# Designs tried in a protein design run: designed miniproteins, single chains, continued (4). Part 64

Each design is a single chain, and the fold is of that chain. pLDDT is the mean over its residues in the fold that is shown.

## One batch from the design tools (miniprotein)

Design m14216
Fold by ESMFold2-Fast:
Structure m14216 (fold): chain A 86 residues (1-86)
Amino acid sequence: MKERVALILIKNAIEEIRRSDGDEKLKEEAIRELERAEEAIRRGDYDEAIRYLRRALRLTEKIGDRRAILSIKQAIGIVEEVKKKS
């Protein structure tokens, strides 16, 4: 159930990044890492998901979109919690 919330947060981050006025290549790289995180969550590979989310976070901080940053941070917290309970 919490995995679905993480997926919603990632989807929200992707939409915010797409709408941002940041560098297009940096946006594409951030979205790619977020899409990799979605696939890792769907497979139940929470360690890989956290790695991809942390990479996406670093890229998104360079873009400066505060809403996307917050969504990614929340997604990381949820995936870490799900991993600890598994």
Scores: mean pLDDT 87

Design m14217
Fold by ESMFold2-Fast:
Structure m14217 (fold): chain A 71 residues (1-71)
Amino acid sequence: MTKEEVEELAKRAVDVLARAIQEDGVSPEGARKALEQLVDILADEAGMSPEEKEKIRQKALEELDKRVAEL
């Protein structure tokens, strides 16, 4: 798995989780934790550095927070 694939999967996960919050009543806190765990797993699978993992994690959480603010 490449860094680009991790970034794409994280973006897709944000879309799925935002929908789950809106349609299925998933809590924003629960979705945030799920996203953090997913990014951690994907970054480890891709052999990414801790610094690269943290950057993707922060970006994904910021995007989720933006999507939640617009619900």
Scores: mean pLDDT 82

Design m14218
Fold by ESMFold2-Fast:
Structure m14218 (fold): chain A 97 residues (1-97)
Amino acid sequence: DELEKAFYLYFTGRGGEAKEILDKLKPKYPKEAELEKLLEVVEKLLKEKNYAATSEELAKALAEEFKDEYISFEQVREANIHEGVLKLEYAVKKVFK
C-alpha cells in the first residue's frame, strides 16, 4: 500500500520521497486539508526526534490531533510501528472516503 510505504520512508529518514508519494495521492482524495494536516503532524514528530519517533509517540500525537474523530487514546498507547501505520492509513481512508 502506497500510504504504508510513504510512512515507512518517513521513519527511515527518507521524508522527501515519502512526501512525493503522499503529494501524488492528494488528487485522489476530496479532503486534501486533512491529508496535509496529517503530513504536518508526522513531519513535526520526525523532526523533533531526528527521524527516530517511536510508534507510540507518533500515535499519541496523532490521537491528540484527531482524538474525537479517528484514533482513541487507548488505541494509541498499544500501537507498534505497523499498527501505527495501519491506524494512520485507516484514519486517512475514513476521512477521504
Scores: mean pLDDT 52

Design m14219
Fold by ESMFold2-Fast:
Structure m14219 (fold): chain A 67 residues (1-67)
Amino acid sequence: DGVIPLDSDDAEIFVKDGKIVGANEVTLKLLGKTPEEIIGKEYRDLVEEIVEAFKKSDVKSLSFVPL
């Protein structure tokens, strides 16, 4: 599964070949989604939703990590 265990205080999303290949637990809770709902989708299609959710949350930082 595409959940990568990273520091829980930060929202992190892993992108490879323009697709989401992983996300940490903070990101999944932020979006209210499961890994299966975001893994394999094009990150460009989700980036605005993710950033908007982040701005309305108490999450300290948001990173898109290219692999």
Scores: mean pLDDT 74

Design m14220
Fold by ESMFold2-Fast:
Structure m14220 (fold): chain A 70 residues (1-70)
Amino acid sequence: KRVTLAVKVPAEDVPLVEELAREHGGEFRAYDAETETAYVVVPAEQAEAFIAAVKERIPGAEVRRVAESG
């Protein structure tokens, strides 16, 4: 099972978010420059590790789960 995560970061940090998603078995899907939100998909079992890595590498980054049924 995979989950979609919304990562609020400036555009300059998008390459790092993409790298971290790949390191956790996931992939980068899109970046919305208007809301400064990167959308990534990772395996559900890797979601917490990915979130921890993002917060470690990009202090102050906000990560939210996108509704899976929506």
Scores: mean pLDDT 81

Design m14221
Fold by ESMFold2-Fast:
Structure m14221 (fold): chain A 72 residues (1-72)
Amino acid sequence: MEEIADEVIEENEEKLRAYYKEQGLSDEAFEALKRIIRDAVVNKDDELIKSLPPVEQEVARKARERIEKAKA
């Protein structure tokens, strides 16, 4: 499940990184962001996912959808 979460984050990394670069955030902050998204997805924390900003929430939802689809 972590592998699928990381895969979806990687697919959306350009979008996330562009957003965070515009906000002036550091690479360290971006790595922390990816960890938060991964943890929320892997732990099936729907409340945490809903609390994320729109871009992060979209990525987390896509990762959850792919995990559910992979389980059939």
Scores: mean pLDDT 76

Design m14222
Fold by ESMFold2-Fast:
Structure m14222 (fold): chain A 117 residues (1-117)
Amino acid sequence: MAAIFVLKPEHIEEAIKKAKELGYDDIVVITPESTVEDLERAKEADVIFLEATYLEAHVLEKATGKKIIPVIPKELEKYPFIPHPDVRYQLFLQTVYDFLTGKITPEEALERLRSLL
């Protein structure tokens, strides 16, 4: 099973396409509009597609032990190794990090993601 963590709804289609191209048909999509049940399913995923740069994905992979595949935002396509400079994206990534490392509950993660809308 694959989980997709995306901050911007317009990037959902691109993330799903990438997951399917890599052979993942059982996909859970996590956005600020997701449910607690979606986050619980995502926590069990063996691979995570994350709207992030290579550096951000690498940090999370090292911290969680899960395979993290970056879905590079179009604005960082030329700079896929730097951290995203937008504070909203940094809060999103911190929420995903805290959730996947077990620092916060699915309910708390969902509240944080919803606050980013």
Scores: mean pLDDT 79

Design m14223
Fold by ESMFold2-Fast:
Structure m14223 (fold): chain A 126 residues (1-126)
Amino acid sequence: MLLFEQPAFQPDLAKVQAQIDAELASGRAPQIEAELRRAVKEKLTPLQIAVRGIKEGLPVLAFAGSLGYLIDQITGDGTGFPFAAALVELVLQHPDEPLLDLIRKAFEVVKGVESAEEAIERARTL
């Protein structure tokens, strides 16, 4: 069982889901897309993406970047950046899907990709 599927983690995930739903409902999708494109172009780390999300008030970037950072701490293979990029793109393409399902899809996307650009492209085809 993955950490974020545990009952103790579900209330925090529900809070993040509500924050992401609110930012998408407020019409911030173009700003999120622009920040994702900048992160790819400037090769930002997952931690830099998370910090940018906090500063700009973009919960999806803060969450995706933070989760990508944790993945890099566990795996050590640089998978965190492609994961963060895939998760942001999946949220933008599937705004009505549960966040947990999008996290699962992002993990499947990164198993076959070598770059954040490839991860974004694959996320768009899901």
Scores: mean pLDDT 81

Design m14224
Fold by ESMFold2-Fast:
Structure m14224 (fold): chain A 99 residues (1-99)
Amino acid sequence: SAKEALKRLLEENLSPEMFKLLIKFIKGELSDEELRELAILWAKMNDLDVERVENMNDEELEEFREMVEALIDQLMEELGLKSKEELVKLLEEVLKEYE
């Protein structure tokens, strides 16, 4: 069910590129430039002001990081996952099916 829920998110709401950036984020490997890319992709997906998001200052980028952390925690709770390592494994398995 968790893998199927993540597949639906990929098909309906998230691109494979967003999943790749989320995996890096969870692993603590995401650069500030990649975090900005994630924010731009997020804005495009949610019909937000892309120009505003592209021009975010460092404080606004940090606020976006905090939002992503909260969303990851919520996703883990909804999927019944006990560790970030389990979430990474599921995201990587879903991505393999779309690469």
Scores: mean pLDDT 78

Design m14225
Fold by ESMFold2-Fast:
Structure m14225 (fold): chain A 77 residues (1-77)
Amino acid sequence: MDLTAAQKAAIDKKVAADAKVFRRRSPPTTTDAQIYQFLSDIHDGMSHISQSIGMDDISKKHQGISDKFKQKSKKKS
């Protein structure tokens, strides 16, 4: 099911903010693709944990963030 435009915008802002934080903390030798894959894996895990404790709304938000990072990790730019 499609997320609302506001939810998509909120996910995109969070993805951009998290990527900037990890880019600043990561060595210059770490690629953006590696950072995006790592963040995707973390948010996928958080989605499963949130779902297991009944926080379905938070689980869906983390899944959306994970999917966005996974898409970015596959981009050539």
Scores: mean pLDDT 73

Design m14226
Fold by ESMFold2-Fast:
Structure m14226 (fold): chain A 83 residues (1-83)
Amino acid sequence: SGMKKEEEERRKKIEEHYAKLKEKSSAFGKASLDIELTRDKLIADGASRAEIAERRRALLATYPASLDSEIDIRTRIAFRKVG
């Protein structure tokens, strides 16, 4: 349906926006942008609470322990408006 194509188009535009920001960002900045990108994609796709929780868990597992505190804080902020 038209709605599915509109969701995919929104996702693509979000990905392109964050890709440009990442090109000029530090490693920490890239991690923060990945969290925001993941949140925005989930919101655009209308993901369920269970899918949001699973994706948050998977995302946190990809970051090094040296970023744990800041990544946890940023992930909580990013996902607060969705959950």
Scores: mean pLDDT 64

Design m14227
Fold by ESMFold2-Fast:
Structure m14227 (fold): chain A 90 residues (1-90)
Amino acid sequence: MSEEEQQELADAITEALDKLGVKGKVRDSIVEPLRRGDLGRAGTSLMLFLSAEPEKNQEFSDILIGLIPKYPKSAQALRSLALSARSATL
């Protein structure tokens, strides 16, 4: 992934978390690794959040899909993440 694609993905996920009302340490645990390019740690923190708040998984998925027109370089990553979030509800 290019630095530009990585930055756009970080911005997209940050905006999705902000729209979902995720704040404080939970937001930082996801956003800070994304800003550093640590996708593994960011993904782990995000999955822990989705598992702890399963009622938000559908809304988060819908927000990610809605952000694709704004963040087209991240479209595939956002679609994959939206599917993962939706699956975590099951």
Scores: mean pLDDT 78

Design m14228
Fold by ESMFold2-Fast:
Structure m14228 (fold): chain A 69 residues (1-69)
Amino acid sequence: SKEIKELLEKLQKAAKEAKKKVDELRKEYEKSNYDPEKLEELDEAGEKAREELQKIADEAGKLLKKERE
């Protein structure tokens, strides 16, 4: 319960951070008149965010499954 709550809070924080970073990079991409290099930075940030969020979600899921038994 407490461990799951901590992981959910971590997931929420990571999601907010990822959204902020992606929003910033998206604005840079638009301001660059759609520069392909800026698109690569945006794509990399999106991939990293997805991977990090998935790892936290998987960990929370494992704990939830164990508690439900």
Scores: mean pLDDT 79

Design m14229
Fold by ESMFold2-Fast:
Structure m14229 (fold): chain A 85 residues (1-85)
Amino acid sequence: MKQKAENLIVAAELHIVAGEITGNPDDLRAAVESARKAANYAKEAGDEETLQEAIRVLERIADTAESLGHQDVAEEARKAAEEAK
């Protein structure tokens, strides 16, 4: 479980970079999905450190989406971060 959460955090970070380059909200939605899955695996593993990292990534996705004008994706990312806590 722990390794899967770590791999999903890396995937989310790559999708954030893609979204920043392309401006495409689908890249940021993919980032939200990866980070949300990472948070779930971290919770299942009892890995608080990885869970906090996944929450931080979700918050970063929200900020990025908002800066690009994708308010719907920003709201989804913020909700996912709150659900992960």
Scores: mean pLDDT 84

Design m14230
Fold by ESMFold2-Fast:
Structure m14230 (fold): chain A 94 residues (1-94)
Amino acid sequence: MEPKMIILEQYDEELGVTLIEGFITESEEELEKAKKEIEEKKKKGELKRYVIVDANEEILRLLEEAYRLGASDPERAIEARERAVELLRELLEK
């Protein structure tokens, strides 16, 4: 089944920064749960914007690489994660 990627942009007023979070839902239950959490954040005004897209294979590959390397090669894991975040940011900006 095709996984979905959820990308959230939230402004943290205490830190004075915009946070970008990305996560993957592999089931309809996970997607529904995520949509409910997004709706709650939107109602509270905590969410600046969001997108739900089909999983991007390049981003998935980078996240998988980061996961696999995390314990054995943390520097490369960080690089892969940073590249994934950059691509997620591009999808938000469209």
Scores: mean pLDDT 71

Design m14231
Fold by ESMFold2-Fast:
Structure m14231 (fold): chain A 98 residues (1-98)
Amino acid sequence: MKYTLERTVDENHRVTVKIKSEDGKELEFSEDTFENLSEEEKKFVIEIAEKAEPLIEELAELARAGELTVEKVRKLMEEYGFYDESLLKQVEAYEASL
């Protein structure tokens, strides 16, 4: 996959985001540390967010249709080259509750 994203929420409700690219670039930041990132690191995060926008829109459409499953989410992630393990875990928990 072109990008791997991991979002973790700790016991203090702080969100940590870890982004890894296929070419080996890795960046980790939290809500508190984003402003401390370099301009190049901030641009990297923004570029990934922009590339993820179509994926987010299709995921939102699946959710509205009641068709948000692990299988469909994985297929979209492969199509867009973007992997979010925390999202898959949330969808898996939701699917298991059905």
Scores: mean pLDDT 76

Design m14232
Fold by ESMFold2-Fast:
Structure m14232 (fold): chain A 69 residues (1-69)
Amino acid sequence: VPELSEEQIRAIAEATGISEETARKAARIVLERLRAGEAIDPEEIAEETGISVATASEVAGLVEELVGR
């Protein structure tokens, strides 16, 4: 699973309204789960990052889309 670029992290932050640092942290969790072959749980991401479950779900979907391309 490839690492996301800084431009991709910025795009996620702009799309979701969170900071670039929070987007980077959330995206890293999603990527680590994908690398491990584990399911993505938005509630776990929300607890680790302090964002809402809805925002965590949006970040997970965006990361999966970017990685799947």
Scores: mean pLDDT 80

Design m14233
Fold by ESMFold2-Fast:
Structure m14233 (fold): chain A 82 residues (1-82)
Amino acid sequence: GPITITVTSPEGKVGEGSGKDAEEAAKALKEALIKAGASEELANTAGLSILDGVEAGASLKKALEAVAKGLGELGYEVKVEV
């Protein structure tokens, strides 16, 4: 099934997106971050980081985990459901 990404901002605002592959998951994360009130710059950087990780040979799961960790350091909570 599609991957569902839910993002909760430090202020408690929630955004959600879904995708079937790495490109769609990157778009889903960007959409979820923007809905959660993140800047376009942060949302674009997070989405590109998934694609860069996968291109560098990481699995989509590992790329998502790495980006979720980075976003967690900024106070965002990321949940991934398959």
Scores: mean pLDDT 86

Design m14234
Fold by ESMFold2-Fast:
Structure m14234 (fold): chain A 73 residues (1-73)
Amino acid sequence: MEEKNKEVIEKAKKELQRAIDEALARGWSREELLQRSVAITKKAIDEVDDEYIDELVQEIAKLTREGLARLAA
């Protein structure tokens, strides 16, 4: 079960990283990237066990913050 939760988290992180790369390449707004990260997070929360929600949220928040900083630089 832990392996399944790790796969969900890694998949969500990969999806968000792709969204960040596209946001930078296409010139998305900060709001567009935030909406995308929220959608990815909600989907992943439904797929992980409750005990992994905090880890998922922390990992997504970190990547989102890094992506937003790069868009705002």
Scores: mean pLDDT 83

Design m14235
Fold by ESMFold2-Fast:
Structure m14235 (fold): chain A 87 residues (1-87)
Amino acid sequence: SIKDVWLEFIEELRELAETIEDEELKKKVLEYLDQVEKAVEEGDYKRAAQLLQELFNTVELPEEILKKVEKLLLATTMRVTELLQAQ
């Protein structure tokens, strides 16, 4: 389901966040991901997307982490597209 894809994406983002060496930045990213997860669990995918956009506008992620996030986002988008087309 779209919800399961979102929750998997959030978990992968949490794993990437744990690799952030700056403890203050890591805490901020994890706090945003908690809010995104809440929105997803409530079925508010629009709010979840808005919160992710706010996260990326609020924090400067290291280039290595940002590249991994972009790759993960592409993979997740393809999976969502396949689910929508299979229905």
Scores: mean pLDDT 78

Design m14236
Fold by ESMFold2-Fast:
Structure m14236 (fold): chain A 95 residues (1-95)
Amino acid sequence: MEAVKNVTPEQLIKANQILSKKRKELLDEMKKKGVKELSDEEYRQLFAQALLKSLEENKDDKGVSAALYGTAMVRLGLPEDASPEEVEARLRELG
């Protein structure tokens, strides 16, 4: 019964900025631990972790949350009627 909300281009831009910042923060932490470069698989895992953390940190912003869920659905190849719970479960499988 959970429904994905429609997202606007502005919400997508803001969500992408938040996601890019979170990905950079996680990459910087990995570099501090001696990780020189990531494989394609490790980049996918990092993206999943960045999305999950961004969703958790922005739960109070419904527009940004909807845009982050929409981004995850497209990136993961999920159907457009996928629930937030299904998206989060899929992200956890990758991370």
Scores: mean pLDDT 74

Design m14237
Fold by ESMFold2-Fast:
Structure m14237 (fold): chain A 109 residues (1-109)
Amino acid sequence: GQALVDATLAALDATIALLDDILANGLTPESLAALQRALAETLALLNRAVLAGASPLPDDTLLEYARQLADLALAAAQAFRAGDLPAALAHVGELRALAEALRAAIRAA
């Protein structure tokens, strides 16, 4: 239970820090790859929390956050590959807001 919640919060903190760095310094192939790795770890921990019955939120709520995070990450990567940096950064901003909302929801539970 608690150890998995703590690991999930730590992964969210790391993901938010990367999103803050990208919004301050710009999106590069290296920062996109780092973000994709951090999000993959966060999403794996969210899925493990549901499977272990250790979710701090209702399972459907936590899985919906996971789905939205994955969708926004894909949208950001697709925009970046298309050369649409304003769209990619807009999706990074949406990711940051969503990750912060999830972190706040877990902390309030």
Scores: mean pLDDT 89

Design m14238
Fold by ESMFold2-Fast:
Structure m14238 (fold): chain A 100 residues (1-100)
Amino acid sequence: APTVQQLEDALNRVGEAVLEIIKKSKSAEELETLLAKYKKKLEAETRDPQLRQLLSVVVDQLTDLALLSLKQGKSKEEIIEEVQQAFDRFLAAEVAAARG
């Protein structure tokens, strides 16, 4: 199993990458395509199966939120803020669970 620090570092890298993809994406189709590619890359590069599963779930949840917000007509800035807030809540919960 990963250490708390390894978990936190991996989650932070994923959060940063997802936010960068949202910033770069010009359409819902491009967003889905880039996030799907990123998820596959994470799964290929993550050796620990438990960490791989966790990172995959986080990418899926942030993707679903971003796409839902985009369908609701929210601005890119609003989507970035909502995804950042959702990620921060996930990170706090996972780090707390790993420490307890």
Scores: mean pLDDT 86

Design m14239
Fold by ESMFold2-Fast:
Structure m14239 (fold): chain A 71 residues (1-71)
Amino acid sequence: KITKEELKEALEEELKDADPAAISRNVHLAVSLVGKLKVEIDTDTAPSPNELAASAKDKEDLIEKVASLVK
């Protein structure tokens, strides 16, 4: 089972060369990575990709928010 710390490291690696201004693209990459790694999240309480894009201040904040979705 992947931990929050392991997911955060994987997200930082996935997004390292991503444009920080492309928030919607970065949300898509983060969500795709969560699916590839088969991360267990509570999809009933997890924010939608649109909510993540609206609430994330920058790429680092997005990584922290997505990593926090781990059960």
Scores: mean pLDDT 74

Design m14240
Fold by ESMFold2-Fast:
Structure m14240 (fold): chain A 57 residues (1-57)
Amino acid sequence: SLAEELGVPEEWVRLAKELFYKEGLSAADVFNKLVLEHGVPPEIAARLAMALEREEK
């Protein structure tokens, strides 16, 4: 799973995917919301946003 690949909690992967796929946010906006509104560490938020951007197409 992406959580195991990136070494991050599954809840943060689930949240990032919800923001990106269900709410249609850009990877940059996902990063900002994870850090500013959800308290995700910037290094983890960056890994999640980059992974989602690469998987989009």
Scores: mean pLDDT 80

Design m14241
Fold by ESMFold2-Fast:
Structure m14241 (fold): chain A 69 residues (1-69)
Amino acid sequence: SAAAEAAERFLLRLVVEYGVDNLEKIAEKVVEYLLARGFSEEEAQAVADLVKAGDFRAAADRLAELLAK
């Protein structure tokens, strides 16, 4: 889906820009992005927590669910 592709590309761009080991910074940028799009802090933090856990697959899936709303 377009949402799944957008989610994967966004997370990949952050990994390339900040480095795969910089999970805290990537999580911060995910929160900033989702809040700017009008999602709640709770919805944004759910994706950020998956990034902090290093679970980029789950993070991409959850982000895609939010973007498909």
Scores: mean pLDDT 86

Design m14242
Fold by ESMFold2-Fast:
Structure m14242 (fold): chain A 60 residues (1-60)
Amino acid sequence: DIAEKALRIAEEIGVDELLSLDPSGQSSQSGRDKLLQEIEETGEEGVRKLGLLALGVRLA
């Protein structure tokens, strides 16, 4: 639940841009999969960090 919701929110905010910023993982689904795993393990904190990161990318 948290992982899926976090991924959707981040994707709408700027996960695509975040992934494209990393050339080593821009195309790889492993980048998204790793992000999903970290969110699921971290939980609420992961979601909060992801939101802040996406917001930072938009501001920067």
Scores: mean pLDDT 53

Design m14243
Fold by ESMFold2-Fast:
Structure m14243 (fold): chain A 86 residues (1-86)
Amino acid sequence: MDNVAEEAYKEAKERIEAVKDTPLYPEAKKLLEEGEKTKDPWLYMQAVWTANLGAASTVGDVKPPGLYNRLIVGSSLINKRIAEKQ
């Protein structure tokens, strides 16, 4: 159980740190830090969603428009940045 929680934190941290230059990075970091203090995995998920939305906002006009497409576009950008570091 402890290993799964530690891996969840590391994954969320890696994704958020990949987008330090995006508008919602401070909010995502705050959620990540709160999740670490409370050990609540839902806060890690909220931090990742917030980071995805911030990343998507740097792409400009996301088409088709909508929340789900912004989450997908943001996630794709984060995945690309992480892959380029490995």
Scores: mean pLDDT 77

Design m14244
Fold by ESMFold2-Fast:
Structure m14244 (fold): chain A 90 residues (1-90)
Amino acid sequence: KGIVTRQLLASLVYLHEEGYSDTLIAKAVTKLIQSGTLTHPDLESAKTEPLKAIDVKYMIDYAKNAAITYRKKDKSFVEKIKSEILKIKA
């Protein structure tokens, strides 16, 4: 399993602080990875095995313990996930 990047972790913390559930984040990331819209080495397995809410929770908990804040978030990554969450909720 790869090393989760600081930028990925910061982006997940941002989405969590904005009030998105771990389940919604997991579904949105999975769809974006499977469609090829989003690529990340630590998320490669999501192409065949959908991310679960527990996987997102684990990454966010790790980020908080490592004092990783949303200030280092990837704006493009965040906006793609937010857009996909809106489609899931529609």
Scores: mean pLDDT 77

Design m14245
Fold by ESMFold2-Fast:
Structure m14245 (fold): chain A 71 residues (1-71)
Amino acid sequence: DPSVQRSVLLTAQGMRYAAQGDLEKAVEKLQESVKLDPEDSFSREALEIVKKALEAGDPEAGVKRLNELSG
């Protein structure tokens, strides 16, 4: 499914932006991923974590939470 493949790439891009501290771009990519594959629980939870980190202004806390989600 091309949409699922694209959503996986967008999730990976969002996770990379979050790791670089670019939370605004991370949210953008994760929102696009969730729109293409709304049943992907990982991407939905990652988006929530990044949004909370962006609102708090704490990218390091967001990255730690994402690492917990990833295992």
Scores: mean pLDDT 82

Design m14246
Fold by ESMFold2-Fast:
Structure m14246 (fold): chain A 67 residues (1-67)
Amino acid sequence: MSREERIVEAVREGIAAGKSIREIAEELGLSQSTLSRRFKELTGRSPREYQAMTPADLMLELAERVE
């Protein structure tokens, strides 16, 4: 819905699909530095830190935030 939600979803989906941060940024029409900065502002972690988590661990962490 919001631009911020789209960024978070794109990074989450991209990392789960095995995409690089560069590929995710290109899909959003952003530079890697812009993507990293905004994602860190929104989630408290850089995309690189999220990428260091396994896709399963990342999905579990995001699910816990819902409830």
Scores: mean pLDDT 70

Design m14247
Fold by ESMFold2-Fast:
Structure m14247 (fold): chain A 88 residues (1-88)
Amino acid sequence: MESARETARLLEDPELLELLERAHEAAELARETKDEEYRLEARRLLARVLERIARRMEEEGKVSEEELERLRASLERLREELRRKEEE
């Protein structure tokens, strides 16, 4: 997650960084507790993170291709975890 946080800082978007951290925390809680509420919250936060990243990429263009790939990989892992819970 450090690369994702670094990317958020490069985009100069502290809200994106906070959303990413909260999404990760909620996903971990959902995995530990199998609580539907945490799973839904993590998914909502993840959706907001993805939308904000897309918008920032269009507006800023400040992040490197490698940082984007790392951020994408981190987000895909979070999305994969949420999908597993939804399919259970």
Scores: mean pLDDT 66

Design m14248
Fold by ESMFold2-Fast:
Structure m14248 (fold): chain A 55 residues (1-55)
Amino acid sequence: GRARIEEQIARYRAAKAKLEELLAKTEPGSQEAKNLEASIKNLQAGIAGLEEALA
């Protein structure tokens, strides 16, 4: 239902914010930074897909 999708969006947003904080403290160009950027991109895509499902 709609409420479960809204909860999933909230969880993805919280996870993304934590990864962005980690990325800001991570050495640019490192493998760790690349992994964090990929994870953030995947979460952004997930959020966008869920928001489209609610629109």
Scores: mean pLDDT 85

Design m14249
Fold by ESMFold2-Fast:
Structure m14249 (fold): chain A 90 residues (1-90)
Amino acid sequence: QRLQQYQEGLELLRARFDETAASQDKRAADLGPDAMDQSILDLRRIADMYREMARALQGDPQLSQQFTDLAREAEDRARALEQQKAALEA
């Protein structure tokens, strides 16, 4: 039961993360480099949330690893936006 709930939650969080990332990419294009700061902060917050979930799920190594991977993906996207912002400001 709990494993199913976490698996369903993981799928929902993945969908929400993808929606957030797509929305932020569009906003960055529309609003320019200053708006990218908010997107970077949001992605870092999402990464922190996923790390906390991974820590809470240490009793399930597979599920913990999935949340760890999502945290890395969110961090990588934040880093990519930081680089894109720097290029636009150059």
Scores: mean pLDDT 73

Design m14250
Fold by ESMFold2-Fast:
Structure m14250 (fold): chain A 57 residues (1-57)
Amino acid sequence: EEERQRILDETGRRVVELRQKALEAMAKDPETGKEIADQLSEEAARVAREGFERAEA
């Protein structure tokens, strides 16, 4: 269970970092930042999915 919690904590931290960068990109330049934010948000969703699957395996 400690291993599962460690994976979840690391995954959560990574997702938060990616989402924060996405918000910063949009705040800096709404025109170009939205495309960057969309890419970062998609990566965050992927990291979350893979991390949670790994934790449950």
Scores: mean pLDDT 79

